# Ledger of designs, part 50: designed miniproteins, single chains, continued (5)

Each design is a single chain, and the fold is of that chain. pLDDT is the mean over its residues in the fold that is shown.

## One batch from the design tools (miniprotein)

Design m17819
Fold by ESMFold2-Fast:
Structure m17819 (fold): chain A 56 residues (1-56)
Amino acid sequence: TLPLRVTPEQEALMLETIRYANELLKNNPENTLDALAKISQEAAEYYRKKAEEARR
């Protein structure tokens, strides 16, 4: 269940992340664990940049 205060941008980011994850799994099925780690890192970095931009 998503938090009630999720912005449209956050929802778009979540969907984008899922889509990106699916593409990585399709292209690198043999390395699923590393793909998940990479997705988590990139998502965290993107969220951090978005938060910084919002406070600018």
Scores: mean pLDDT 67

Design m17820
Fold by ESMFold2-Fast:
Structure m17820 (fold): chain A 91 residues (1-91)
Amino acid sequence: MMEKLEKVIDELLDYLLKEGKITESEAKVLREELIELAKKYESIRKALEIIAEESKTNPEKAKELGEILVLRVYELLEERNKLEEFKERVK
């Protein structure tokens, strides 16, 4: 299960890096955060599973959902007052 989710996370972050939407430092920290959030939040885990499923039938929608998921990660970090810690880690 986790092995498949990690692959989806890696493919998503690689896409965002190639599109210039995140930095290499951000990708490294986002990878760790997405793995931890998937362990804590069923909604994040389900979102990754949906992205994995969509990538087989509609890669364009999978990419859009992935971008939305990354934005939701930033929102969750802000709600938990962890956004500043995240920003310090990506330095």
Scores: mean pLDDT 74

Design m17821
Fold by ESMFold2-Fast:
Structure m17821 (fold): chain A 76 residues (1-76)
Amino acid sequence: SEAEEYLKKGEEALAKGDYQTAVEYFSRALTAALEQGDWELAARAARVMSEAYEGLGKTDIAEQARALADELEARA
């Protein structure tokens, strides 16, 4: 799916330390997964987005993304 393709591109950016690009792709993956009702994929996107925000030094936003991932996992 497009959501899985965005997730993969985000993970590739994250692996390269391109945290801003990773956030952009993970945001697109999260939106697409939520539109499809894919709670498992949405949770994965939110969790790796938290890692990208940590890379940017945005700890408060990273914690919010992690909390979102936990909530989405509970709905899966």
Scores: mean pLDDT 88

Design m17822
Fold by ESMFold2-Fast:
Structure m17822 (fold): chain A 62 residues (1-62)
Amino acid sequence: SSVIIGNIKKDLGLSDEQIEELKEIAEKYGVPPPKSVIEELAKKYGLSPEEVLNALKALAAM
């Protein structure tokens, strides 16, 4: 699981705090979360909605 987190952090430039926020969103809303939540996270992190969704799927599969 730490290898998957490390790869997401490196590839997307996310902090540990941002990874924890993504885990909390996946637990609260499930995967996929509402489109509005994905779009807000994408803007907040400077990522595409697809990158956010793929990160959420990877974290939820752990």
Scores: mean pLDDT 80

Design m17823
Fold by ESMFold2-Fast:
Structure m17823 (fold): chain A 61 residues (1-61)
Amino acid sequence: SDKEIIFEGTIEKLRLVGDTVDEILALKKAGGSEEEIEKVLEEHHEQVKRLNEELRERLSS
């Protein structure tokens, strides 16, 4: 089960990367600022941190 939890968490993180890339590309196309891109990256980092914390809690037994 631990291996499955790690695998599922990895896939979820990869999906988040895809979503973040799409958002950044949309911002660039719209002429978005560096600050707007930084905010998207900050939000991505926070989401990854949350997923890693959830994974750690599930594996802590």
Scores: mean pLDDT 83

Design m17824
Fold by ESMFold2-Fast:
Structure m17824 (fold): chain A 77 residues (1-77)
Amino acid sequence: MKEEAEKLVKEAEEAFQKGDYQTAIDLALRALELDPENEKARRLAFNALSVHKPQQSEAGGQAVLDRDLEALRALAA
């Protein structure tokens, strides 16, 4: 379990350094699901979320947010 979390943290760090913030966020959050006490995963998730918009996974209503963003893009196009 800790080994899997550490592997995900390394992959998240690589994605973050490559500028793939979406992948970095996803991997860091998955590492936190496996090992919520992993400080590296928490720092990575926080840093990546600070650079990129979060996907509201815990807030609920993610579909409402996605539809609002799609409507805004349709209006701007």
Scores: mean pLDDT 67

Design m17825
Fold by ESMFold2-Fast:
Structure m17825 (fold): chain A 87 residues (1-87)
Amino acid sequence: SAEEDLATLEKQYEIFLKKVRERLAQADQATPEERRKIYREVLEALDSAIRYFEAQKAASTDPELQAKLDEMIAELRRLREEVEARL
């Protein structure tokens, strides 16, 4: 169901964000070279996550699920811009 699909996607999103936040915290303690490597890896992970959630949105006909995915995608894109600005 769309409700079960949304719950699964929300859990995936929350787990992903937690991992990204943990890696960004590691960057704060890293050397400048290691920090840039972490930021590039985070950007690659964000791009993959954005593509994944966009594909899930395209596969759905449920407007509520699509709206929630739009919110998640927008937040991931904002985070991507913040990380890219730190390179």
Scores: mean pLDDT 89

Design m17826
Fold by ESMFold2-Fast:
Structure m17826 (fold): chain A 58 residues (1-58)
Amino acid sequence: SAQDLAALLGLPAVPAGAPAALAERIMREELSWAIDNHRSVEEARARFLARLAEEAGL
């Protein structure tokens, strides 16, 4: 499921070193935000990567 969400965000894979459950939660939250606010997949991806870096210490 995390890999399916990564593909939906246009990523080749879930970023290495992050817990899968954390990555899945943030991807789901940012995709929902993009849908609700009529924003692009590219913006959702950028926000996901930034939040993942902060929360996972990457």
Scores: mean pLDDT 82

Design m17827
Fold by ESMFold2-Fast:
Structure m17827 (fold): chain A 73 residues (1-73)
Amino acid sequence: ARREAALRTIAEQSRRMTETMRNASKLDPQEAARTVRESAERAAEALRELGLDEGAEYARRVGEGAAAWILSQ
């Protein structure tokens, strides 16, 4: 169902972001930052599909903060 697909996307993108952050020191910083931003945007899109607009904005800001942190290392 649409809701189940959105929840799956949120889980998959959250995992991708966590794995990228965990391995950030082993990755190119620009690529790692881009991956985190893309994962956050996809999770935010799925959250908006569920009507969780505040959660979507929070996810996007967390992704931007994580990308900035990666690039500051």
Scores: mean pLDDT 84

Design m17828
Fold by ESMFold2-Fast:
Structure m17828 (fold): chain A 81 residues (1-81)
Amino acid sequence: ALEEGISALTAGDYETAKKLFTEAVKKEPSAEAYAYLGAALLELGDYEEAKEYAEKALKLDPENELAKAVLEEVEKALAAK
């Protein structure tokens, strides 16, 4: 579930967080689920996928603070190449 994914993300278990958030997105797509999946992907260095999910989150909820933060960090990481 989403809450279990957040616990994994907070513990630094980014692979488990990605798996749990991917299941959350499949079961019940939401801006929050997309934003957390983007956050887990960002931590794993999957910048292009993190950007895609952050943009999906912002399309559903333009005010989602986590999605905005993920997108900003991804853009910084991609610009630093």
Scores: mean pLDDT 84

Design m17829
Fold by ESMFold2-Fast:
Structure m17829 (fold): chain A 70 residues (1-70)
Amino acid sequence: KKKELLEEAKKNITAALEAEAAGDKEKSFEYAKQALENLKELQKIASPEEFQEALEELEKHAREVRAKLA
């Protein structure tokens, strides 16, 4: 369940950044909102340490996706 939420958040972040790069601000915002909901659900079931690790992983993932889109 925790891994599924993290993977879903990663997919939504990738989709949001790809939509942003394509100029689709509305889709980008919708995907970002979905990623935020995935994080909110993860926070309810994860320990503070697990949640912090997930945030660091998502931040690194977002930077890698942005680098590939640049």
Scores: mean pLDDT 82

Design m17830
Fold by ESMFold2-Fast:
Structure m17830 (fold): chain A 70 residues (1-70)
Amino acid sequence: SPKKKEEEFEEFVNEISIEIYKKLEENKASTEQKMELNKEFLKIVEEAKKNNASKEELRKKAEEALKKIL
């Protein structure tokens, strides 16, 4: 159902955000890097919702953003 897919997407977004935060801490990212990634991640999530993107696409975009900012 549409609601179940939305809930699964939100759960996945939360999981990815936790993974990203751990990688930022492990790499001792600056406050500026953390803020920039947070802004980019929010934009990626919004675009993914508009485009009905897959979980895999969301993860790929988040990982690409992390690599560019670190």
Scores: mean pLDDT 80

Design m17831
Fold by ESMFold2-Fast:
Structure m17831 (fold): chain A 67 residues (1-67)
Amino acid sequence: EKKETLRKAAITAAALAVEGAGLEFEGDPRAEKVREEARELIELADKAEEGDKAAYEELVKKLKEIE
C-alpha cells in the first residue's frame, strides 16, 4: 500500500520531470509549472516515507489529480 504509492509517486515525478525538460527545450512557459509539480511529488514522497501522515495524504490527493 504505502510502498506502492511511493513507487507510483517516483515514476510519476520522473515522467513529469522529463516532460518539463522537453517543454523547456522548446521555450514553452508551461515547463516551470510541470517541473514544479515533479518537485512537489518528490518532496511529499520523501516526507511520507519518513512517516509524515499529512504529507502522505497530500501525496495520495496529488496522484489522484494527475490521473
Scores: mean pLDDT 79

Design m17832
Fold by ESMFold2-Fast:
Structure m17832 (fold): chain A 55 residues (1-55)
Amino acid sequence: EVLKELKEREREIKKLESEELKKNNEKDKEVVEEITKARRKNIEDLIKKELEKLK
């Protein structure tokens, strides 16, 4: 169930990331992109760890 919740959160983060990039201007776009990449990487790493434990 934890793995399922993490995957749903990953999808939600990707959706919010797209919306945030659309709303921000060019100056802030790089900062927003960097922050959203960090969030995505964190959730992906958690998912990988859960999958590794389930092997």
Scores: mean pLDDT 72

Design m17833
Fold by ESMFold2-Fast:
Structure m17833 (fold): chain A 56 residues (1-56)
Amino acid sequence: SLAELAERYGVSVTQLRGLRTLAEEMGVEVAVQFAMRDLGLSEEEARELIEELLAL
């Protein structure tokens, strides 16, 4: 669930919803760049997060 994923990554559900929408509308690479910038994640961590978001 979004809430469980948010807890695992230490972020808000609202932030995850925004990243999922961004990935769906602008593409995975754009969402990865935003996750790295806004959440301080590595590229690998950001990509894993976006892949998990899209699998929900």
Scores: mean pLDDT 85

Design m17834
Fold by ESMFold2-Fast:
Structure m17834 (fold): chain A 76 residues (1-76)
Amino acid sequence: RQAALDAVAAEVGEELRELERRAEEARREGREREAELLRLEAAELAYRAQAAAGLASPEQYEAALAHLRRRREEAE
């Protein structure tokens, strides 16, 4: 199980770093809304990875996504 968790973390870790870099570029260019949306996307990816690895229950995952969706609606 731990080896599988480490493999998933390694794979999504690269995607998370890419999203973080793009968010910083958007912030540097004054596109704060785009930067916020990219951060929310990174958070969703992290929660999906945790659920796929069995680190979160379906209820916890659903609650986390609902929270992120509300934050996205507030940012828009």
Scores: mean pLDDT 72

Design m17835
Fold by ESMFold2-Fast:
Structure m17835 (fold): chain A 57 residues (1-57)
Amino acid sequence: GKKYRAIAPVPETGPDTVALLPGEEVTILEEVDEEHVLVENERGRGIVPKSALEEIK
């Protein structure tokens, strides 16, 4: 999948979420809805807002 970087902090808010710090890299696995994506990194898998991510060139 394409690699993305967190540009904003994402708090862990529930069992299907993952905490991200700005600068952490993730791989998008699936688009959940228009505003949210399922991502994976070394911390695990979770749903995060698309607005918190930037594509790595």
Scores: mean pLDDT 76

Design m17836
Fold by ESMFold2-Fast:
Structure m17836 (fold): chain A 60 residues (1-60)
Amino acid sequence: MLSEEVLEAEVKESLYRMKASIAKLMGDEKEAEEYLKKSEEYREKLKRLLEEDPESARAS
């Protein structure tokens, strides 16, 4: 069972990536870079959450 935080991180990552793409199409390069950074932060958080997930950690 995935934690609520894992699901939130996945959703936020996807949303910020989409916003970054829209910003690039609109010519807002600075906003696009900011959204990409947020997407990367949520991706990193997702990886940490999956590594620290009790079910994943005790899969051995």
Scores: mean pLDDT 75

Design m17837
Fold by ESMFold2-Fast:
Structure m17837 (fold): chain A 104 residues (1-104)
Amino acid sequence: SKLEEARRLAEEIDRLIDEIKEMVLNKSPKEEIKKKIDKLAELYKRLVEIVNSNPENRELVVLYTATNIRLVGLQFDLSLLDPEVAEYLLEKQKEITKFALELE
């Protein structure tokens, strides 16, 4: 089901958020961190597609809202820890926002 797909995407996004934070704290190579952000962006874009196609599904909307709160938290943390990585994430989020608006 779309709800099961969305739940799996949200769980993988949560794991990637924690992994990205740890990689930044451990001073991992920026190119490896950017690869994880690319994967995060791909998963989030798919979640946005599912939610926008099912706007009346309360469980999907709640899941999407919770995921967005976690992403805002990541962006804030990265802005303090590594501004270059934060800017990279912000550009990926802008691309997805444009994509979502084109679906309307």
Scores: mean pLDDT 85

Design m17838
Fold by ESMFold2-Fast:
Structure m17838 (fold): chain A 72 residues (1-72)
Amino acid sequence: SEAEKYKEKGLEHLRKGFLALKEGNLEEAKEHYEKAIEYFEKAVELDPENEEYKELLEGAKIGLELVKELLA
C-alpha cells in the first residue's frame, strides 16, 4: 500500500538518523529524524487507525527532541 511505502521511507531515515547521532553528526541526525517524521505523518494520514505508524511517528519525534537538546 501507499502507507507502507511511506513507512519504509520513514524507517530508512530513522535508521540513518540513529547512525548519524551515534557518529556525533547532529545536524545530519536532525535532518533524517525530520524526514522520518514527515514520512510517518503521511503513513498515519493514509491509515489513521494503524497503531504501528503512530508508534513510529512518536519514536521519531522523541529522536528529534533528543537531537535538538544536544544542539542547544
Scores: mean pLDDT 89

Design m17839
Fold by ESMFold2-Fast:
Structure m17839 (fold): chain A 63 residues (1-63)
Amino acid sequence: AKKEKELNELLELVDKLLEAIANNDKETYEKLLKELKESKNEIFRKVADALEYAIKLFEQALS
């Protein structure tokens, strides 16, 4: 099945989340992560978990 709409939505959310991280806007990226984690779409939730883990590793490396 073509999941182009879901993929485009996911890519847009990920782009906004990465922009918030680049701007050190913790409130915005935590909000976006929460929205992805609360999604009914399992792929969105798995992507959120992977991004949350990556962000934690990145912040730890910068400390």
Scores: mean pLDDT 76

Design m17840
Fold by ESMFold2-Fast:
Structure m17840 (fold): chain A 59 residues (1-59)
Amino acid sequence: MAKEYAKKAIESEDDNESVRYAVKAVLLDPSLKEEILKALAEKNKKVAEEVEKAIEIVE
């Protein structure tokens, strides 16, 4: 589950979907946080920042 959401977040071409799937992946498996944020930052730094802020709110 968590790894599948992480993959969808990284592969998604829609920024909103990337944020949504990344947050779900991190909530299911917090150990994936660093890997997901790093991968998203390489693709789009703004999306990575939005995910980080969303995680802080939901935690």
Scores: mean pLDDT 77

Design m17841
Fold by ESMFold2-Fast:
Formats: sequence, C-alpha cells, structure tokens
Structure m17841 (fold): chain A 68 residues (1-68)
Amino acid sequence: IRITVHKSREDAVVAEIKSRGGTIKSKKVEGDKVVIDADIPESELDGFSDFLQSGPPEYQGTYEVVSS
C-alpha cells in the first residue's frame, strides 16, 4: 500500500506499520507530507485505516492499494 501523511506523523505511522507486522519498503518526503510504501497484512488493514483517520483533519492520512 501507499500511505500519505503529514511529516509530523511519520514516526507514529512507521511504528504502527511495524507493530501490525508490516514492512516499510520506501519513504519519500513531498513538501509537508511523507509518502510511505509499505506491506501490511490484509487482516490489519482496517485497524490501520482507523489509525490514519485518528486526530485532527490536518494530521489525518490516506492510503491506496498499489501494485508493484
């Protein structure tokens, strides 16, 4: 999956991915945002989505399923 979050949430998002058994494949900084490509078990995807939608709207992240 590809995840887009505010730079201030990068460490929290990376930690959440790893805690759910995911693996970080790449990170790219784009202005005030970080784009993270990661593998996350499908069984954990719903919980991870809920995590990304937590907090104020300006700090909420998005993700998309991408094929390599």
Scores: mean pLDDT 75

Design m17842
Fold by ESMFold2-Fast:
Structure m17842 (fold): chain A 76 residues (1-76)
Amino acid sequence: MREAAERTREEAERAIEEFLSHAATLSPEERAAAAERFLATMDGAIAQLEKDPSLAAQAEVLREQRERFRARVAEL
């Protein structure tokens, strides 16, 4: 349980940092479009996890990482 939630956080943080590194090379329009696609992917993953109550901790971690991603993108 705890290990799975920690792994979910680590994987999400890594994906976000990789995106931000790549996004720095994009135009503002390309960056906005890429961020929208990334958020849609996260929303889909959260929705799948929310279908199973036993995965509530993982879903919560992804919701927190989604908001962190939005904040980081807004600072670009």
Scores: mean pLDDT 81

Design m17843
Fold by ESMFold2-Fast:
Structure m17843 (fold): chain A 50 residues (1-50)
Amino acid sequence: MEFDVSSHADVLRAALELREAGQLSDEGLEAARRGARESGDPEALELLAR
């Protein structure tokens, strides 16, 4: 259940929140952004534009 467990948009949202809380490295955030761009998920791409 890929869509229910963790979509690329959900991963990116979680990464952004963890980064703001000081719980995620720059490398972790970069990996989430890269995954979002490579996925082509419209929701993930919208989050990247913010």
Scores: mean pLDDT 72

Design m17844
Fold by ESMFold2-Fast:
Structure m17844 (fold): chain A 82 residues (1-82)
Amino acid sequence: SPEAELVAELRRLSRRAAELARRMSVADPQTRAQLQKELEAVGQRATALLDELKATGSDAQVREALAVAAAGAAEAAAALAA
C-alpha cells in the first residue's frame, strides 16, 4: 500500500538520522557542518512525505503513526544541528 511505502521510507530516514548523529559526535568541525546539512535534508524529506500522506486520504491512525515517526526524525536532526 502507499502507506506501507511511506512507513518504510520514514523508517529509512530515521535510521539515517541516527547514523548521522553518531558520525557527528566524533567528526571534525568541517565534516560536522556537512553532516548537519544532511540531517536538515532528512528532516525536510520526512515533512514532505507527511504532506503527501495528508493528500492521499489515508487512515487517520496511519497518518498519526507516520507523523510521530516524522517528528522523531526531525527532532533528532534538530537536536544535532545545535
Scores: mean pLDDT 72

Design m17845
Fold by ESMFold2-Fast:
Structure m17845 (fold): chain A 93 residues (1-93)
Amino acid sequence: MSKEIKEAEKAIEELRALADTLSGPARQTVRDAAGAFERALKAVKEGNVVEASKYSTAGMLLAAATQFFADPETAERVIELARKANKALDKAI
């Protein structure tokens, strides 16, 4: 239980840190993805499985959207971190 929550928190923190290295629409899209996962994490902590799944899915979609605004290497890293957050949140519910 605590391990999965910590894994999700770490992935979200790494998304926030990565966003701070970016600019313009890429930065905003990665920040929006991190925000969606933060809302999913809150829902997990509150036992709200439906909201957790909804915001985790939103985070994944926003992470995928970075492909339109960032270089391929950066977009791949964002999607990798999003997958880690999503997997950890799924195991925590």
Scores: mean pLDDT 87

Design m17846
Fold by ESMFold2-Fast:
Structure m17846 (fold): chain A 77 residues (1-77)
Amino acid sequence: SLLKVPESLTEEQRKEFERLQAEAEASPDPDVRNRAIAGEFALHFDAVARDMVEALERGEPGLSFRLTPKGRELARR
């Protein structure tokens, strides 16, 4: 997998991430592997967006004050 498991994933999202990693590593079908990798990216970016919202709710200053929702998706982190 190109992405590390985000620490902020829910248990359900972590199980899905593990499943997608297993498909990406073990599947002989390149279409299945590519789809699994795309799913890993989607879960990773959803986790980052959620973490930024939760940080704001905790009163933590950060990049989320300067980034629009679109900017969050395009940010390196």
Scores: mean pLDDT 62

Design m17847
Fold by ESMFold2-Fast:
Structure m17847 (fold): chain A 88 residues (1-88)
Amino acid sequence: NPSLIAEMTEEQKEKLKKIVKVLLETVGDEISAARLAGIILRGMAEANTGDFEGMARAVIEALRRLAEEGLVSEEAAEEAIKKIEEIV
């Protein structure tokens, strides 16, 4: 949701850019652009209280679910999760 981005600090926006880059570099080869966008949008919806760490946690939870469902490899999901945890 664009309104959620508008409520973020500049530091949070830069961290979001880093998270998006991590997702593109790790799981981007295994999932469609639409599914990747869905992960980001779900994370932002969960962070509707302005909690950037809550957004990052929701993205991590979405990645774990996709790996459990066999939609991404466990290796790619864990690499993405590790890098996201280093950003927050």
Scores: mean pLDDT 73

Design m17848
Fold by ESMFold2-Fast:
Structure m17848 (fold): chain A 80 residues (1-80)
Amino acid sequence: SIDEILKELENEIKKLEELVKNKEPLEKLMEQARKIADLRKKALELINQLDEEERNKYLKKLEELEKRADEILEEIYKQI
C-alpha cells in the first residue's frame, strides 16, 4: 500500500540521517540515497493511480518526506 511505502521511505530517510551523524563512508550514504530514490519513484507511481482527492493528500505527504531527504542529500553532495 502507499502508506506502507511512505512509512518505509520515512524509515530509510531516518537511516540516512543516522549514517550522516555517524560519519559513515560516502559509498554507504550513496547506497542509502539510491534506496530512497527507488522508494520515491514507487510512491509517485502508486499515487498517480489514485483519484484526485487521495492523490493530493498523498502527494502532500510525499513532498514533506522528499524535502527532508533533499536537505540531507544537498549536505552530502556539498562534501564531494
Scores: mean pLDDT 85

Design m17849
Fold by ESMFold2-Fast:
Structure m17849 (fold): chain A 64 residues (1-64)
Amino acid sequence: EEGLELAAEILKEFLDRQGIKVSLEDVRESLRRLLAGETPLPELQKAIQPMVDGGRAGAAALAA
């Protein structure tokens, strides 16, 4: 429950290293929406598209 903020920071840093600059607030909001079973922000969805494709197995473990 309290891991959401930490997860958002980790994701934001990861995206920054990939050259994708996204606001921390956008990342946090997208995570909350995903937790509720909704789709994340379209911009973030596009940014993580290659990660989802390449790291599908790893992402599934985090989503579980």
Scores: mean pLDDT 66

Design m17850
Fold by ESMFold2-Fast:
Structure m17850 (fold): chain A 102 residues (1-102)
Amino acid sequence: EKLKEEAARLLEEAARALREAFAIAGRDASGAELEATLEELRKAMLEGTPEEAYGAARTAYDAVRFAAEVLTATNAAAAPAADRAVELARRALELAEELAKK
């Protein structure tokens, strides 16, 4: 389904942007661990029911938002990449929510 694939793609882009934010902050190992977690959530979105996809997208959004808040508070240079990651994850969540309402 196109919406599900688009949501998964946005989550992949969010993971990449967040990985960039972690690299700017000098926290590459933590960034890699969270990228792996987001990839598992992306797979759950693609393989799951619409309700499961929404749950995975919400979990991913919460994780991205929390990480972005911590990174931005500790390294202002990471803010643009962190903000981009949050926006991409939010868009993925909105698409997954629309899917679950059908």
Scores: mean pLDDT 85

Design m17852
Fold by ESMFold2-Fast:
Structure m17852 (fold): chain A 77 residues (1-77)
Amino acid sequence: SRLEELELEARTAEILKETEKVVEKAKEIDPSKAKELDEEFKKKVEEIKKLKDAKERLKKAEEFLKEMKEELKKLEA
């Protein structure tokens, strides 16, 4: 249903916003990676937006958040 799709889109937007905050924190910890992290984030967001299935967009957004959180943990180690 369209309502279900809108709910998935809203969830995807929330996850991507959280991912952006993780990326910003990683950039503060290691400024030498700032350009690389910004480019990766922008590229991944555009790739996710191009997916036609709202469930696949959410799944890929959640996977991307997990990847960025893992990268942040390695920088904090």
Scores: mean pLDDT 84

Design m17853
Fold by ESMFold2-Fast:
Structure m17853 (fold): chain A 62 residues (1-62)
Amino acid sequence: MEVIAEVTKDYEAKKEDELTLKKGEKVLVKEIVDGEYVYAVSLKTGKEGLVPKDILEVLEVL
């Protein structure tokens, strides 16, 4: 199940498979990877990668 989520605080990627995101940006969550991370697409840049779940607020379930 895909969802649109908003980034609640700035996050800088610590590994090449993670996304760098700024507060207020939106992502499309494609899958839940584990308890801490989701796999998402940045709607601003089109880049894909891992994002910590704790920085995201769900806006819309698709």
Scores: mean pLDDT 81

Design m17854
Fold by ESMFold2-Fast:
Structure m17854 (fold): chain A 57 residues (1-57)
Amino acid sequence: SELREKFLEYVERAKKDPTDEEAIKKAVELIQKLSPEDQPLVDEFKETLGELGLKLA
């Protein structure tokens, strides 16, 4: 899925630079558009954000 590829790209950008607010915001926007099969990736991203002290809206 193209949406999955974009989501993973933004997640990797956020992991490398936690101050990249654009990457984080774009990943969060894509969560709403991802399929149920991608839920494990969403859960991992939420855990990563929690470790960085960030919260989803």
Scores: mean pLDDT 73

Design m17855
Fold by ESMFold2-Fast:
Structure m17855 (fold): chain A 70 residues (1-70)
Amino acid sequence: SSAEAAALATAWVRRAEARLDGVAGLSAAQRTALRDAAHAAFQAALGAGASVEEAVARGEAALDAALAAL
């Protein structure tokens, strides 16, 4: 349902922000770049016709990869 999709997207944004808040020593620019990378992957998946659940998984994977590259 659209309500379930909205709840998943909202929960994903909150989890991503909490993860970024938990990383010590991130500059504002680094935080923005990490957030942008995660959101770009999420939006790209949606644009390719993925479900919100799949888009969330893509966004989480992109955030994991970007954090590992620091």
Scores: mean pLDDT 84

Design m17856
Fold by ESMFold2-Fast:
Structure m17856 (fold): chain A 55 residues (1-55)
Amino acid sequence: SAVEEARRAFAAGDYRRAGELFEKAGHTDQAAMVFEYYAKKTGDEEARKRAEELR
């Protein structure tokens, strides 16, 4: 499933892809959490804004 692919991407450290895959699967809350985590870890402003937009 799309959720399984999102989880695999997260486990591989590909947080951007994981967030995008959760969003495509309709899991916007999980997508927001993943983008927020990535932003906090890397300082990525785009990911931070993306997380805010999904709330």
Scores: mean pLDDT 83

Design m17857
Fold by ESMFold2-Fast:
Order: structure tokens, then sequence, then C-alpha cells
Structure m17857 (fold): chain A 67 residues (1-67)
């Protein structure tokens, strides 16, 4: 949906600007979260904090709700 795509764009901007992630890390994190990965699994895969990974999971849930 258009809303889901907008949320992905906002997440990329937010996490790259405020959390220092690359666009690739944000996209990969969202893919993993949408596939059901836990914050701990995402944190390990991307080399990021569990707190940041939990934020990615939260955004992925919002994306799933508006698809």
Amino acid sequence: SAAAELLRRIAIHDFTTHEGLSEEQVRRGLELALAGASPAEIAEELGISRRTAAGIVSVARAIAEVE
C-alpha cells in the first residue's frame, strides 16, 4: 500500500538521521522484522543495539497494520 511505502521511507530517514544506521541496515532490519525476527536476532545480524532493533520491529508492526 502507499501508506506502507511511506512508512518505510520515513523509517529510513529517521534511523539513518537519528540512529546513525545506513539505508541498507534499515531496509534489512525491516525485512527481518516483517519475516518475524526478534530484536535480539536483528541486533546480532546488523551489529546494532537491541534498543534500535526493537525500534525497527515497532515500525515493521506499523507497516504490517497498513498493508
Scores: mean pLDDT 85

